Designed miniproteins, single chains, continued (3). Designs and how they scored, part 93

Each design is a single chain, and the fold is of that chain. pLDDT is the mean over its residues in the fold that is shown.

## One batch from the design tools (miniprotein)

Design m11428
Fold by ESMFold2-Fast:
Structure m11428 (fold): chain A 55 residues (1-55)
Amino acid sequence: MELLEKAKELREEAKRLREEARRLAAEGGPASRVAGLEILAIGNEIDARLLEEKA
């Protein structure tokens, strides 16, 4: 099912963004940049959930 495949891609991207945010935070990077990555990850997770519900 194409929708489930797309949802999986979005969840994998969200995981990558969260890992990037965690790494940046550990290195003392800007809080605004870390927050931006976390917000993008949440958005991808929401989109994935909506696609899963439509499948």
Scores: mean pLDDT 83

Design m11429
Fold by ESMFold2-Fast:
Structure m11429 (fold): chain A 64 residues (1-64)
Amino acid sequence: SLEEIKKKAEVKVEGDLATVTIPTNRLDGLRKIAEEILKENGIELGDLVSLEVTKDGATLTYKI
């Protein structure tokens, strides 16, 4: 479920970058899910810097 995906997602903030690792390879809605996770953690979002998708998951990095 989406709620379980959000709970298992890892958030890392270092300097002016925020990274979300999502344990799913879903292409549809990945960016919106990542942005919701970051906002729920009180992170102000800038531009998407990188998006890496594998069969095991997705990693999205944003400038903050």
Scores: mean pLDDT 76

Design m11430
Fold by ESMFold2-Fast:
Structure m11430 (fold): chain A 72 residues (1-72)
Amino acid sequence: MAMVKEVEKLLKAGDIEGALKLIEELVKQGRYDDAYKALGILEKNLPTFSEEQRNLVLSFLKKLGEEHPELA
């Protein structure tokens, strides 16, 4: 739970790269429940991002899905 709240905190601070790195770390640790919750927060906030931030997030999600198909 604490790590998912940290992702939300980073997104509110505009630290998109930090939030994405934390999500990747959760996946690498096999913490899939926390990773799914964090991805849900990320996707919910996607329409509020700038074009540059949205492109960064979409590129990350594509890479994550290719490297971790079990998340699909």
Scores: mean pLDDT 78

Design m11431
Fold by ESMFold2-Fast:
Structure m11431 (fold): chain A 66 residues (1-66)
Amino acid sequence: VSELVKKIADLIDENPPSLETARKIRELFEKAIREAGRNPDLDKQREIQKKAYEEALKIVEEEKKK
């Protein structure tokens, strides 16, 4: 769990402009936290977070390919 957060941070640091990429990822997490907060089902909260992580990784990988 914490290891995944570290890996995402490292990937962000490798990509210019890393600050803009980091901001996009932060917005994804903020949205996921709000959606999870609305849902009393822990399993659905985890699915929301999982999707946010997958989207963040995809954004970082796409930036790196340029």
Scores: mean pLDDT 65

Design m11432
Fold by ESMFold2-Fast:
Structure m11432 (fold): chain A 59 residues (1-59)
Amino acid sequence: SVEELIDKLIDEVLERVRAGEITVGEALLELRRRLRREGLSDEEIAEALRRLLRRLREL
């Protein structure tokens, strides 16, 4: 599902930020690009980015 895809990709980029492999800015850019490639709408991408930002504040 779209929700499962978003959650999986968010978890992947969060783990890489937590590990110090990428910056917060790189994580946002990568998530946006990957979701766009998967054919998500601009609204779905914006919601996914808001969700990633919320989880990044917890780090």
Scores: mean pLDDT 86

Design m11433
Fold by ESMFold2-Fast:
Structure m11433 (fold): chain A 94 residues (1-94)
Amino acid sequence: SAKEAYDRGHAIYMQLLAEEKYVLLEEAQRKAEERIVKELGRPLRPRSAEQRRAADRAFLAYTNAEIARELGEPEEIAEANRALGKEYAAKAVA
C-alpha cells in the first residue's frame, strides 16, 4: 500500500540519521528542493501554520524519495513518497 511504502521510506531516513549519514541526507535534501522547484515552478513559501505543516511534510516525502532512489530501493517506495510529496506541496501553496 502507499502507506506501507511511505513508512518504509521514513524508516530508511531515520536509520540514516542514526548512522550519522549526514552527507547523503544533505544531498537528498538538496535534490528534494530542486525537485519541488522543477515540479511546481517555484519554491514552497508557506503563509500559514497549516501550509507550513504541509510544506514540511512535502519536503520530507521528496527527501525520502531521493534517498530511496540513491540506495536502490524498489521504485514503488520512491514513487509513493514522491506522490505524497506532490500532494502535500499542493496543500502548502493552496
Scores: mean pLDDT 81

Design m11434
Fold by ESMFold2-Fast:
Structure m11434 (fold): chain A 83 residues (1-83)
Amino acid sequence: GVNELLKRAAEHLIEAAKALQQGNELEAEIHLGMALIELGIAKLIGEENEAMELLEEAIEALEQGDAEKAIELAKKALELAEK
């Protein structure tokens, strides 16, 4: 369901941010791409919620190179999606 997609998107964003911290740009791009697809599907089939907003903020942080902020926001989204 929507929460499973949001959980997967959050997990991929955390992995993307970790890859960015390690200097692995290709791995970061792959995980970010997977997260974007999963979040996109969740937004298409579900109602907007706080977890979606946090994931969008995490993506913006990651695009700005702020891996620490991206991890923090994605972890918060993951916690909400697991409820």
Scores: mean pLDDT 87

Design m11435
Fold by ESMFold2-Fast:
Structure m11435 (fold): chain A 60 residues (1-60)
Amino acid sequence: MEESVTVKAIRALADRVTDPEVRARLEQLAKEMEEAIKKGDRQKVHDLSAEAAELAGRAL
């Protein structure tokens, strides 16, 4: 089993976020990202990465 660096980073951020709503959204984005990578959906991977970065930037 291989997990992308991006998915791993999003999950690591979720573990460090204190806001439970933001953490739950980051976990959901990580799961969707993993699925998109498996399907080769490059556009969805890009869109999910941008959303995760936006959430992480606000939560820190």
Scores: mean pLDDT 75

Design m11436
Fold by ESMFold2-Fast:
Structure m11436 (fold): chain A 92 residues (1-92)
Amino acid sequence: GSEAAGALIDMMRTAIREGATVSVSVEGDTVTVRIEGAGDASVEAARRAARVAEEQGLRAELSEEGDTVTLRVEGLSATAIAAVALAAIGLR
């Protein structure tokens, strides 16, 4: 089901709790979550989200560049994308 969306939302919540900046972009069935100022918990949440996405048969690409973490997930359903996007809007 929507386990990949849940993991992406957890990743975003963790980043916000660490005081990081989160940006989300959507292109077709691909969601990209970028975290700037990522701490250890955000990095671990991103790695977990990548694993969950792959376990659900989705393609996940994780990039770690200094304190910036970018996770791209391909093959998400429209409902899963909507859930992630709405969560991103709700996180301040």
Scores: mean pLDDT 85

Design m11437
Fold by ESMFold2-Fast:
Structure m11437 (fold): chain A 80 residues (1-80)
Amino acid sequence: MKLKEEKEKAIKELEERAKELESLGSTPLLVTGAGVLRYYAEQARKEKDPEEALKIAEEGLRMGDNLLNTANTLSQQRSS
């Protein structure tokens, strides 16, 4: 039961992070990043094994964190 709840929560987090990337702009990097996060959300939904689905969602969230960190780093590069 808890694994299914964690899976649904992770999928929701992926969708929210995709929306956050889309809200930052329409550059190819942001659009592609949002698409990647949505792709991981769909793959997690299609996976029949809740443990494997959660791993897919967690990998997507890790990718989302990397994309947001990269976007923030690139913004800070202008101040150096």
Scores: mean pLDDT 75

Design m11438
Fold by ESMFold2-Fast:
Structure m11438 (fold): chain A 57 residues (1-57)
Amino acid sequence: MEEEIAELERKAMEAARKGDDKTAEEYKKKAIELAGERADEVGEDMDESIRLAKERA
C-alpha cells in the first residue's frame, strides 16, 4: 500500500508539472482513499508535493 501511495504521488506531481490539475487531483483522491487512517497526513503531503511541482514548472 505504501508503494502504491508513493506511485500515485509521483503521477500527481507529473500531471501538475504538465498543467493537468484535474488528473493531479484524481491521483490525490486515490492516494487519500488508499491511506485510510493516514488520509490527512497523505493529503497534506501530496498538496505540498503538487505545489512544489507547479513552482518548479
Scores: mean pLDDT 77

Design m11440
Fold by ESMFold2-Fast:
Structure m11440 (fold): chain A 62 residues (1-62)
Amino acid sequence: SIEAESDPNSGFALYTVQPGDTLESIAEKFKLTVETLAKANGLDLADTSQLKPGKVLLIPLK
């Protein structure tokens, strides 16, 4: 989508996946667990191959 909305009141940020990123590396960068990041985006821990460059993720920040 062209329009990216942030939800500052919900404690979420938007992150665009970069080539070579993994759920583990993104979670570590934002001081989160992989489980927390996966749940926020409806992703299964067993199937992280669904993560693609250019995908926008919801990052729970606090």
Scores: mean pLDDT 71

Design m11441
Fold by ESMFold2-Fast:
Structure m11441 (fold): chain A 65 residues (1-65)
Amino acid sequence: SKLEEALKLGKEADELIRQGKYEEAQKLYKEIYEKYVDVLTEKLKDPNLSLFESGEIRRMISNGK
């Protein structure tokens, strides 16, 4: 799904941050925002979404805008 694609890219961007590759990470977060923001914001409306999942999604949106 598009959500799964966004979450996988988010993990890749997080790994780039851990490696100190901040410019590459920021570029990837921006790409995630531009391509998947609608899917991510829709998922935030899910009443069964855990606090952890919600936090991950909000972080991805914030890092990419």
Scores: mean pLDDT 84

Design m11442
Fold by ESMFold2-Fast:
Structure m11442 (fold): chain A 79 residues (1-79)
Amino acid sequence: AEEVLREVERLVAEAREAHEAGDAERAAELLLRAAELLKKHYKELAEYLGISPEEAREMAEKALEQARGLAEQLLAAAA
């Protein structure tokens, strides 16, 4: 669980650096990858955070939807 959270933090940090460098495509890819990791590992994260698997799944699905929306905005701004 901690390793998943550290990887997500790393991907988000890299996405921020890519965005600051003007690489919207890479920033979008990294954000989507981070959100997909949260969804893939939601059961493990639920146990780590002390929440239900249902709550963790809903949070992960919302995070992925938000990441997709942000990725679309970043790519549109780069076009």
Scores: mean pLDDT 79

Design m11443
Fold by ESMFold2-Fast:
Structure m11443 (fold): chain A 61 residues (1-61)
Amino acid sequence: MADEYIKRAEQAVKEGNFLEAAELYRKAADILGENAKTHEEKIKAISYYVLALALEVEAWL
């Protein structure tokens, strides 16, 4: 499920739709975070949150 949002976000980045990509990465991070059982999985969820924030900031610059 999260993988589908990640793929859609990557496509949105390629198309220059950074706000859409940020929303999709945030949705992926939410799903990963809810299902995180290990430290590695928690770090992965946090990484996608950070990526979403960076893309959102770039879209407003």
Scores: mean pLDDT 82

Design m11444
Fold by ESMFold2-Fast:
Structure m11444 (fold): chain A 59 residues (1-59)
Amino acid sequence: MTLHVHIPSSVPDRTAVGLVRRELEKYRPDVLVLTGDGISEETLEEIRRIAEEHGVRLE
């Protein structure tokens, strides 16, 4: 299953991380496609780490 998550630039990085974690725990996808602008590199690294911990491929 591929899960698409869009994070608007208006969403704070802290909220974005929490949203992604919740969606991964709820749906347990094989692939996560993350879209959005204004996401910091530090936040992307945190999301990548969470996806990896859940065995999910980030695209």
Scores: mean pLDDT 78

Design m11445
Fold by ESMFold2-Fast:
Structure m11445 (fold): chain A 75 residues (1-75)
Amino acid sequence: SRAAAARAAGEAGDPEHVKPLIELLTDPDREVRAAAAYALGKIGHPEAIEPLREIVETGTGDARDFAIAALSLIK
């Protein structure tokens, strides 16, 4: 599944995964968006900061909560 792939990318920690994960932040599946946000937080790359902030500001439910957690990891 796309959510499982996003989680695996976060665990791998490779910067090459940042751009595909940013694209998944706009996925229609909320679980995919949440997994992508969490993975971006785990990688900790600064390119993720603005997309995650936008999800916190405009998102709802689990995706928003995971984006908040991800931003706390990137500090």
Scores: mean pLDDT 75

Design m11446
Fold by ESMFold2-Fast:
Structure m11446 (fold): chain A 93 residues (1-93)
Amino acid sequence: LFTLLGIAFGAAGALLGAAGLGAAGGRAAVAGAAAADAAARAGARGGAALAGLAAALGGLAAARGARDAAGAAAGAAGAIAGIGAAFLGGYRG
């Protein structure tokens, strides 16, 4: 589940890049997905790391959303994924 959420975030970034937002956007999304995936795995052990990533993604969404609605949507999706993973991590801890 955690890995699938990370992959979905990366895929969304790749689609935005292909839509003409720029290869840099796709690369950043892939890097973000890798970090989210690593944090999701860590979250399964403690849950705290995912809360930090969710907050960071929310902040990035606010900054990018001021320029592009697509940035806000991507950040919201990341925040939802982080919350979900944190919830599952909390259940185990």
Scores: mean pLDDT 54

Design m11447
Fold by ESMFold2-Fast:
Structure m11447 (fold): chain A 85 residues (1-85)
Amino acid sequence: MEEGKKALEEAEELVKKAAEAVKEGKYKEAAELLKKAAELLRENKEAVAAYLSEEYGLSFEEAKALVEKSAETLEKQAEELEKKA
């Protein structure tokens, strides 16, 4: 639970850094930050899923699916930024 929360917070921080990079026109850097956030979610999928299950009342399987979908969304956003670079 604690470990999953920290991993989620770290991924969120990377997403915020990516937003700042976009603001500065650094699209490649922003894409790399979003990919790192997605990797962090995938590497900590079970821990993040356990945290989300406890906090939001999701089943563990539903929480894992949500984490996977979130990582896929970040990967797609990174691809769009790479097209702008």
Scores: mean pLDDT 84

Design m11448
Fold by ESMFold2-Fast:
Structure m11448 (fold): chain A 60 residues (1-60)
Amino acid sequence: TAKVDMDALYAEAEKALGRPLTPEERERLERAAVAILAGGTPQVSPELAALVRRAVDAAL
């Protein structure tokens, strides 16, 4: 229901990692953002989950 700016989320993750995201990482981040917005637990590493949480909070 809530919209997240995925380009901003990807840019933030790339900054934090210091490298470009792979297509698989982008897809995983999208799923994690949707899961967090739904109040669930994302099926990603704790590091990526923390990045997604910060990016979602910044986008909303």
Scores: mean pLDDT 65

Design m11449
Fold by ESMFold2-Fast:
Structure m11449 (fold): chain A 89 residues (1-89)
Amino acid sequence: SKELRERAKEALREAEEAAAAGDVEKAKEAALEAIRAAAELMEAGDLEGAIEVARRLIDIAQKIPDEITRGVVELAAAVLLAVSESLLK
């Protein structure tokens, strides 16, 4: 899952930069890419990778200035985290 992890890292970096800049649309697009990469990591059995991405997304979501976009990203990341942690055990 090296390619999936690198894709997730790039998406997380873009989401964090966009959130810090107040670019809600770009933060949303990058966060959705990170969510997709985390789901693909889960399907590939890389549960540790998916957990890492989900935790990073929760932190990044706190920096998103739009409350609705923040809530949606937080919810998606929390679900990914819960499912990945459940599957790991």
Scores: mean pLDDT 85

Design m11450
Fold by ESMFold2-Fast:
Structure m11450 (fold): chain A 63 residues (1-63)
Amino acid sequence: EEIELRIKLVLAEMALQLVQEGKEDIAEKLIETDPEMKELKERLGDLEEAAREYIERLRKELE
């Protein structure tokens, strides 16, 4: 659903902002609440890159 995708996008954007503000512990916990973003974190080994990749994917799925 569009609403679910938009909520995921907001969470991913919030995670990116938290990483950029140096709040990496909070960002990591937020990322781990979403299975796809958690998988990206594990694959890429970087919180910022995982959040950015997820944001890009979600934006492509939205109208």
Scores: mean pLDDT 82

Design m11451
Fold by ESMFold2-Fast:
Structure m11451 (fold): chain A 60 residues (1-60)
Amino acid sequence: MGIKVVAKEDYEAKSPEELSLKKGEELEVLEVVDDEYVRVKSLKTGKEGLVPKKYLEPLE
């Protein structure tokens, strides 16, 4: 089971591989791709994509 995170701010996807986020959206981390990006799955929509780590915080 991946770690759960929440979007700190709205984010607009800049490429087809990225996922747009809404502030407060809950996501599951599937994979840490590099120092800047993670692959996540939205728990609300079920969509998967890359997002910058800086827009996410751990969900307790």
Scores: mean pLDDT 79

Design m11452
Fold by ESMFold2-Fast:
Structure m11452 (fold): chain A 70 residues (1-70)
Amino acid sequence: ALAALEAAVEAGEAGDLEAAREALAKAIKELKPSEEVARAATEAFAEGANKGDYGEGARAAAEALLAGLA
């Protein structure tokens, strides 16, 4: 279940925005978080991407998804 989330972080750290975005979307589909948690993760990724740091965005999104788990 978390493999897609790990893939998103790895792709983001490699500077591959498209792969990071696809892996994050897959992680959200697999984890089926609440709408609030999914939004927080998506916003965290977008914030990092806007700064040009896809690795930071992917890590922040991963942390938001993990924090949403019980």
Scores: mean pLDDT 77

Design m11453
Fold by ESMFold2-Fast:
Structure m11453 (fold): chain A 64 residues (1-64)
Amino acid sequence: FDEFDLDGDGVITAEELRTWLERQGFPALSDAQVQQLIAEWDRDGDGVIDRAEFEEMVAAASRR
């Protein structure tokens, strides 16, 4: 988590999420695809993923 160059407010932006997915071996995603993924996990509807939402996403991926 600390590798994401966070603004210090504990949220992950679309660009930071895209960088993380590329590191995991996913193909390069468009901004629209990343925003779609954020919308899926963004419980607050603010266009970013907070730490709790990110932990849920990682846990869901790890359970598969």
Scores: mean pLDDT 65

Design m11454
Fold by ESMFold2-Fast:
Structure m11454 (fold): chain A 60 residues (1-60)
Amino acid sequence: SPEELRKKELEEYKKEMEKVDKEMAEKLAAGEISAEEAQALRDKEGVRLSREYLERLREI
């Protein structure tokens, strides 16, 4: 059903956001990026993932 597909997309979006958070935390811990850079990259990826999520919802 459309409701089941929407739940699946929300689940995937949450997993994608968790992956971004983990990647940024790992890079920060490794000293590859600053805290400010990590926040900027997280925000940028968050905007991208939100757009992609909304586009997928439109196809349902």
Scores: mean pLDDT 85

Design m11455
Fold by ESMFold2-Fast:
Structure m11455 (fold): chain A 100 residues (1-100)
Amino acid sequence: SKSEEAEKLIEEAEELAKKAEELVRKAEEALKAGDLEKAKKLIEEAEEVIRKARELAARASQLAIEANDKELQERAGEVLSRIGELGGRVQKLKHEIEKK
């Protein structure tokens, strides 16, 4: 069903969001330590994971809406919000590196 597909996509997106969060945290630590090369690599990895998570969460959101599944709509929305926050953190890190 669309609800079953949405749930699986949400679960995968949640796992990717968690991975992206850890990569962003490590990038922030690397930048603070002055390791620009490590920070850049971690940012590139985080951007790839964030992109994939966003695609899955957006698809899950659409399927949850089509299934009229409010719980899955709320969960997809929470994942999209988390992904948006991570994307914002990545952009701030990129700007900080460019200033050095």
Scores: mean pLDDT 89

Design m11456
Fold by ESMFold2-Fast:
Structure m11456 (fold): chain A 98 residues (1-98)
Amino acid sequence: VSEEEAKKKAEEEKKRSDAYGLAGDQLDRLMAAANAGDREKLREAADEAAENAVKYGQIGLDAIRDLLDQAAKSNTENADLLREARDYFEEKYKQKQE
């Protein structure tokens, strides 16, 4: 139904906007940890990202995953650390979603 679908789309667009904004802030923290070579801080940032992503569901997962994949492609120096962070984030997201 078009009215119901329009309302759901507006709510999902706001949720997506909020999720991507938060994902950007979380990416900055993940990038800072990766650039410092600090695996402990990287894991802490990834765990916090997973905790927040669960609140947004699939949109939250997709936002962080896409941003980390893009960062790894553009930053070859720390690409391995960023991929490790993405894998750890996805694992923690799945654990927290249960």
Scores: mean pLDDT 77

Design m11457
Fold by ESMFold2-Fast:
Structure m11457 (fold): chain A 62 residues (1-62)
Amino acid sequence: SMNEAVQKKYLQNSIDRLEAIIDKRINLDQALTVVEQMLKWEKDSDIKARLENLKRRIEELG
């Protein structure tokens, strides 16, 4: 649907912003919570893989 394409772009942009925040090591606990919430409801395999990789990176930094 049209809404799915828009949502996917929004999620990709949100992940890019989270990656930038994590690289600066700012508020890692909040970033982890957000990533875990997104993973709980995400069904797109590409987005899920990015989120799972991001979660691992946050855990490695803590």
Scores: mean pLDDT 77

Design m11458
Fold by ESMFold2-Fast:
Structure m11458 (fold): chain A 75 residues (1-75)
Amino acid sequence: SALEEEARRLLQEIQELAEQFVNEKDPQKQIELLKQIIKKLGELKRVFEQLGRQDAAAGLSETTAEVQKLLQELE
């Protein structure tokens, strides 16, 4: 389905951003990458909710909270 294709695309984009984050040494660029990851995690959560995957959506909320905590530590 279009929603499942959207979920796969978002998962790939999140993985690519996470890889960029791990290799980034500039704190300002790390902050921008984390903000992009948070945005994409929010989009993926909405897609999983539309797909009826409540457990996956809940897991993404937990992951988003952890990424937000990391962002606060870098600011």
Scores: mean pLDDT 88

Design m11459
Fold by ESMFold2-Fast:
Structure m11459 (fold): chain A 104 residues (1-104)
Amino acid sequence: MEAAREAAEAAREGAAAAGAEGAATAGAGAARGAAKHGEGVKGAVAAAAGAVGAAGATATGLAGGDAEAAAADAAAGAAGAAAAGPKAGRGAAEGAREGAEEAA
């Protein structure tokens, strides 16, 4: 918990707008994907939470220079969202992947 917060703050100080934009993009993508699949607000919230977690992992890797390991952690976060519901999970996984690639 502490390490993730420290890494996120370091990424914000070092990368400022870029780090925040990457996380926002991943979250927005996941929420939109869940909405398109007709999951409604509750499904969209679960999918967005998974994508935000994945974006955080990516930011950690970028700050530490280990972007590939961070991408794997981001994928694991998206997989967790997929477990919540097939349609919502698919939207979250696509949004998180696009956000992580664009942030990198």
Scores: mean pLDDT 49

Design m11460
Fold by ESMFold2-Fast:
Structure m11460 (fold): chain A 88 residues (1-88)
Amino acid sequence: MEKKEREEKIRKKGIEIAELTEKDPEAGAEKLKSLSAEDAAAIVRAALEEGLVSDDDAAVLQAATLEAIQADKEKKEKEEKEKEEKEK
């Protein structure tokens, strides 16, 4: 997938999540958590740069993004540790 196509897709999802978060911050956070940590971080960054969310809503989305990143990191570390142990 071309980088520009990915950027456009992230921007569209950022707008969608920002609109959802304005109406229901918890629903916006849940939708963000359903994405990969990389996509969640990119979406939140794009929404903040465009001013699409309030500071309060931005804090909720940032917390959700950190939780998604932490979960993804723990999953990768667990998989990597199992791979290392099996390699002998």
Scores: mean pLDDT 70

Design m11461
Fold by ESMFold2-Fast:
Structure m11461 (fold): chain A 84 residues (1-84)
Amino acid sequence: LQAEVDVGIGLIEMAVGNLLASKGDYETAAEAYRRAAEILGAVDPAHPALAEALENLARAYEKLGDEEKAEEARARAEEIRRRA
């Protein structure tokens, strides 16, 4: 199914982000997590994997010192988890 393929691509982007974050490359990790969130959010705005991608994105932004983007990502993740 297309939705399953799209979720798979989003999860791959999140795995790439996790690998980059583990190496301390938070800038590229944030890009990967952002792509994961865009893909997963397009499939289902309430998908649990979207909340996880946004939480990881927020952590990457915190490491980069971008508190505004980190707070926005955390707020979106919390809203998704609250509605799930």
Scores: mean pLDDT 84

Design m11462
Fold by ESMFold2-Fast:
Structure m11462 (fold): chain A 68 residues (1-68)
Amino acid sequence: PLTPEQRAAALKEIAEAVRYLMDYLDKQGKSEEEKILELHRVVERLVAALDAGDLETFQKIVEEIKKK
């Protein structure tokens, strides 16, 4: 299991990644439905990596979002 510090850091990164993705999708002119589907997909990937304790995969997903 993740330490409390790792969990807190990961949750903060999820919040930041979600904000970044929302801004990106808004700038791309995506519909409300498209934004919801993309956010849901990305959050599921992040949560799955976090639940597995795979911080390396978690960080790679965050980096992929920020590269957009």
Scores: mean pLDDT 80

Design m11463
Fold by ESMFold2-Fast:
Structure m11463 (fold): chain A 68 residues (1-68)
Amino acid sequence: MTRERISRVVGLELRAIGALLDGDLAAAQESIEELRRLAREARAEGDEETAEYAEEVARKLEERLREA
């Protein structure tokens, strides 16, 4: 993983968590979609580690969104 991509995943995760805590489901969904886009971009460039990490974070957030 590049340090820049790790920082982007962490930033999106924090934004999504904040949105979920505030009950802003739309903002949470936007952050999850950005994480999935980042995962696709990383995978296309051969960065499987970043892709897997971003997908795992997005999956966990999506599960939390479904419970909200």
Scores: mean pLDDT 82

Design m11464
Fold by ESMFold2-Fast:
Structure m11464 (fold): chain A 80 residues (1-80)
Amino acid sequence: KEEIKKAAEEAKEYILKGDYDKAFEIAKKGLEPFLATLPVEKQIGLILRVMGIIIEGELFKDYEKAAEEVYKLLEEVAKE
């Protein structure tokens, strides 16, 4: 749970710096232990959601909004 929150904060930092590869790596690593506890359908849904946010941030160059969306998603996951 706390690991996911830390990963969200680190991923947000890298998105704001424009380092999407590193941000995605950190988000994925932080989610791996949690994903292992979820059914496959929910795992796929969560991964697609994170990818969608990152892609949208790249397309629209709205890095701050992309960072907020990733942080909020990972924080929601950390609560459950």
Scores: mean pLDDT 70

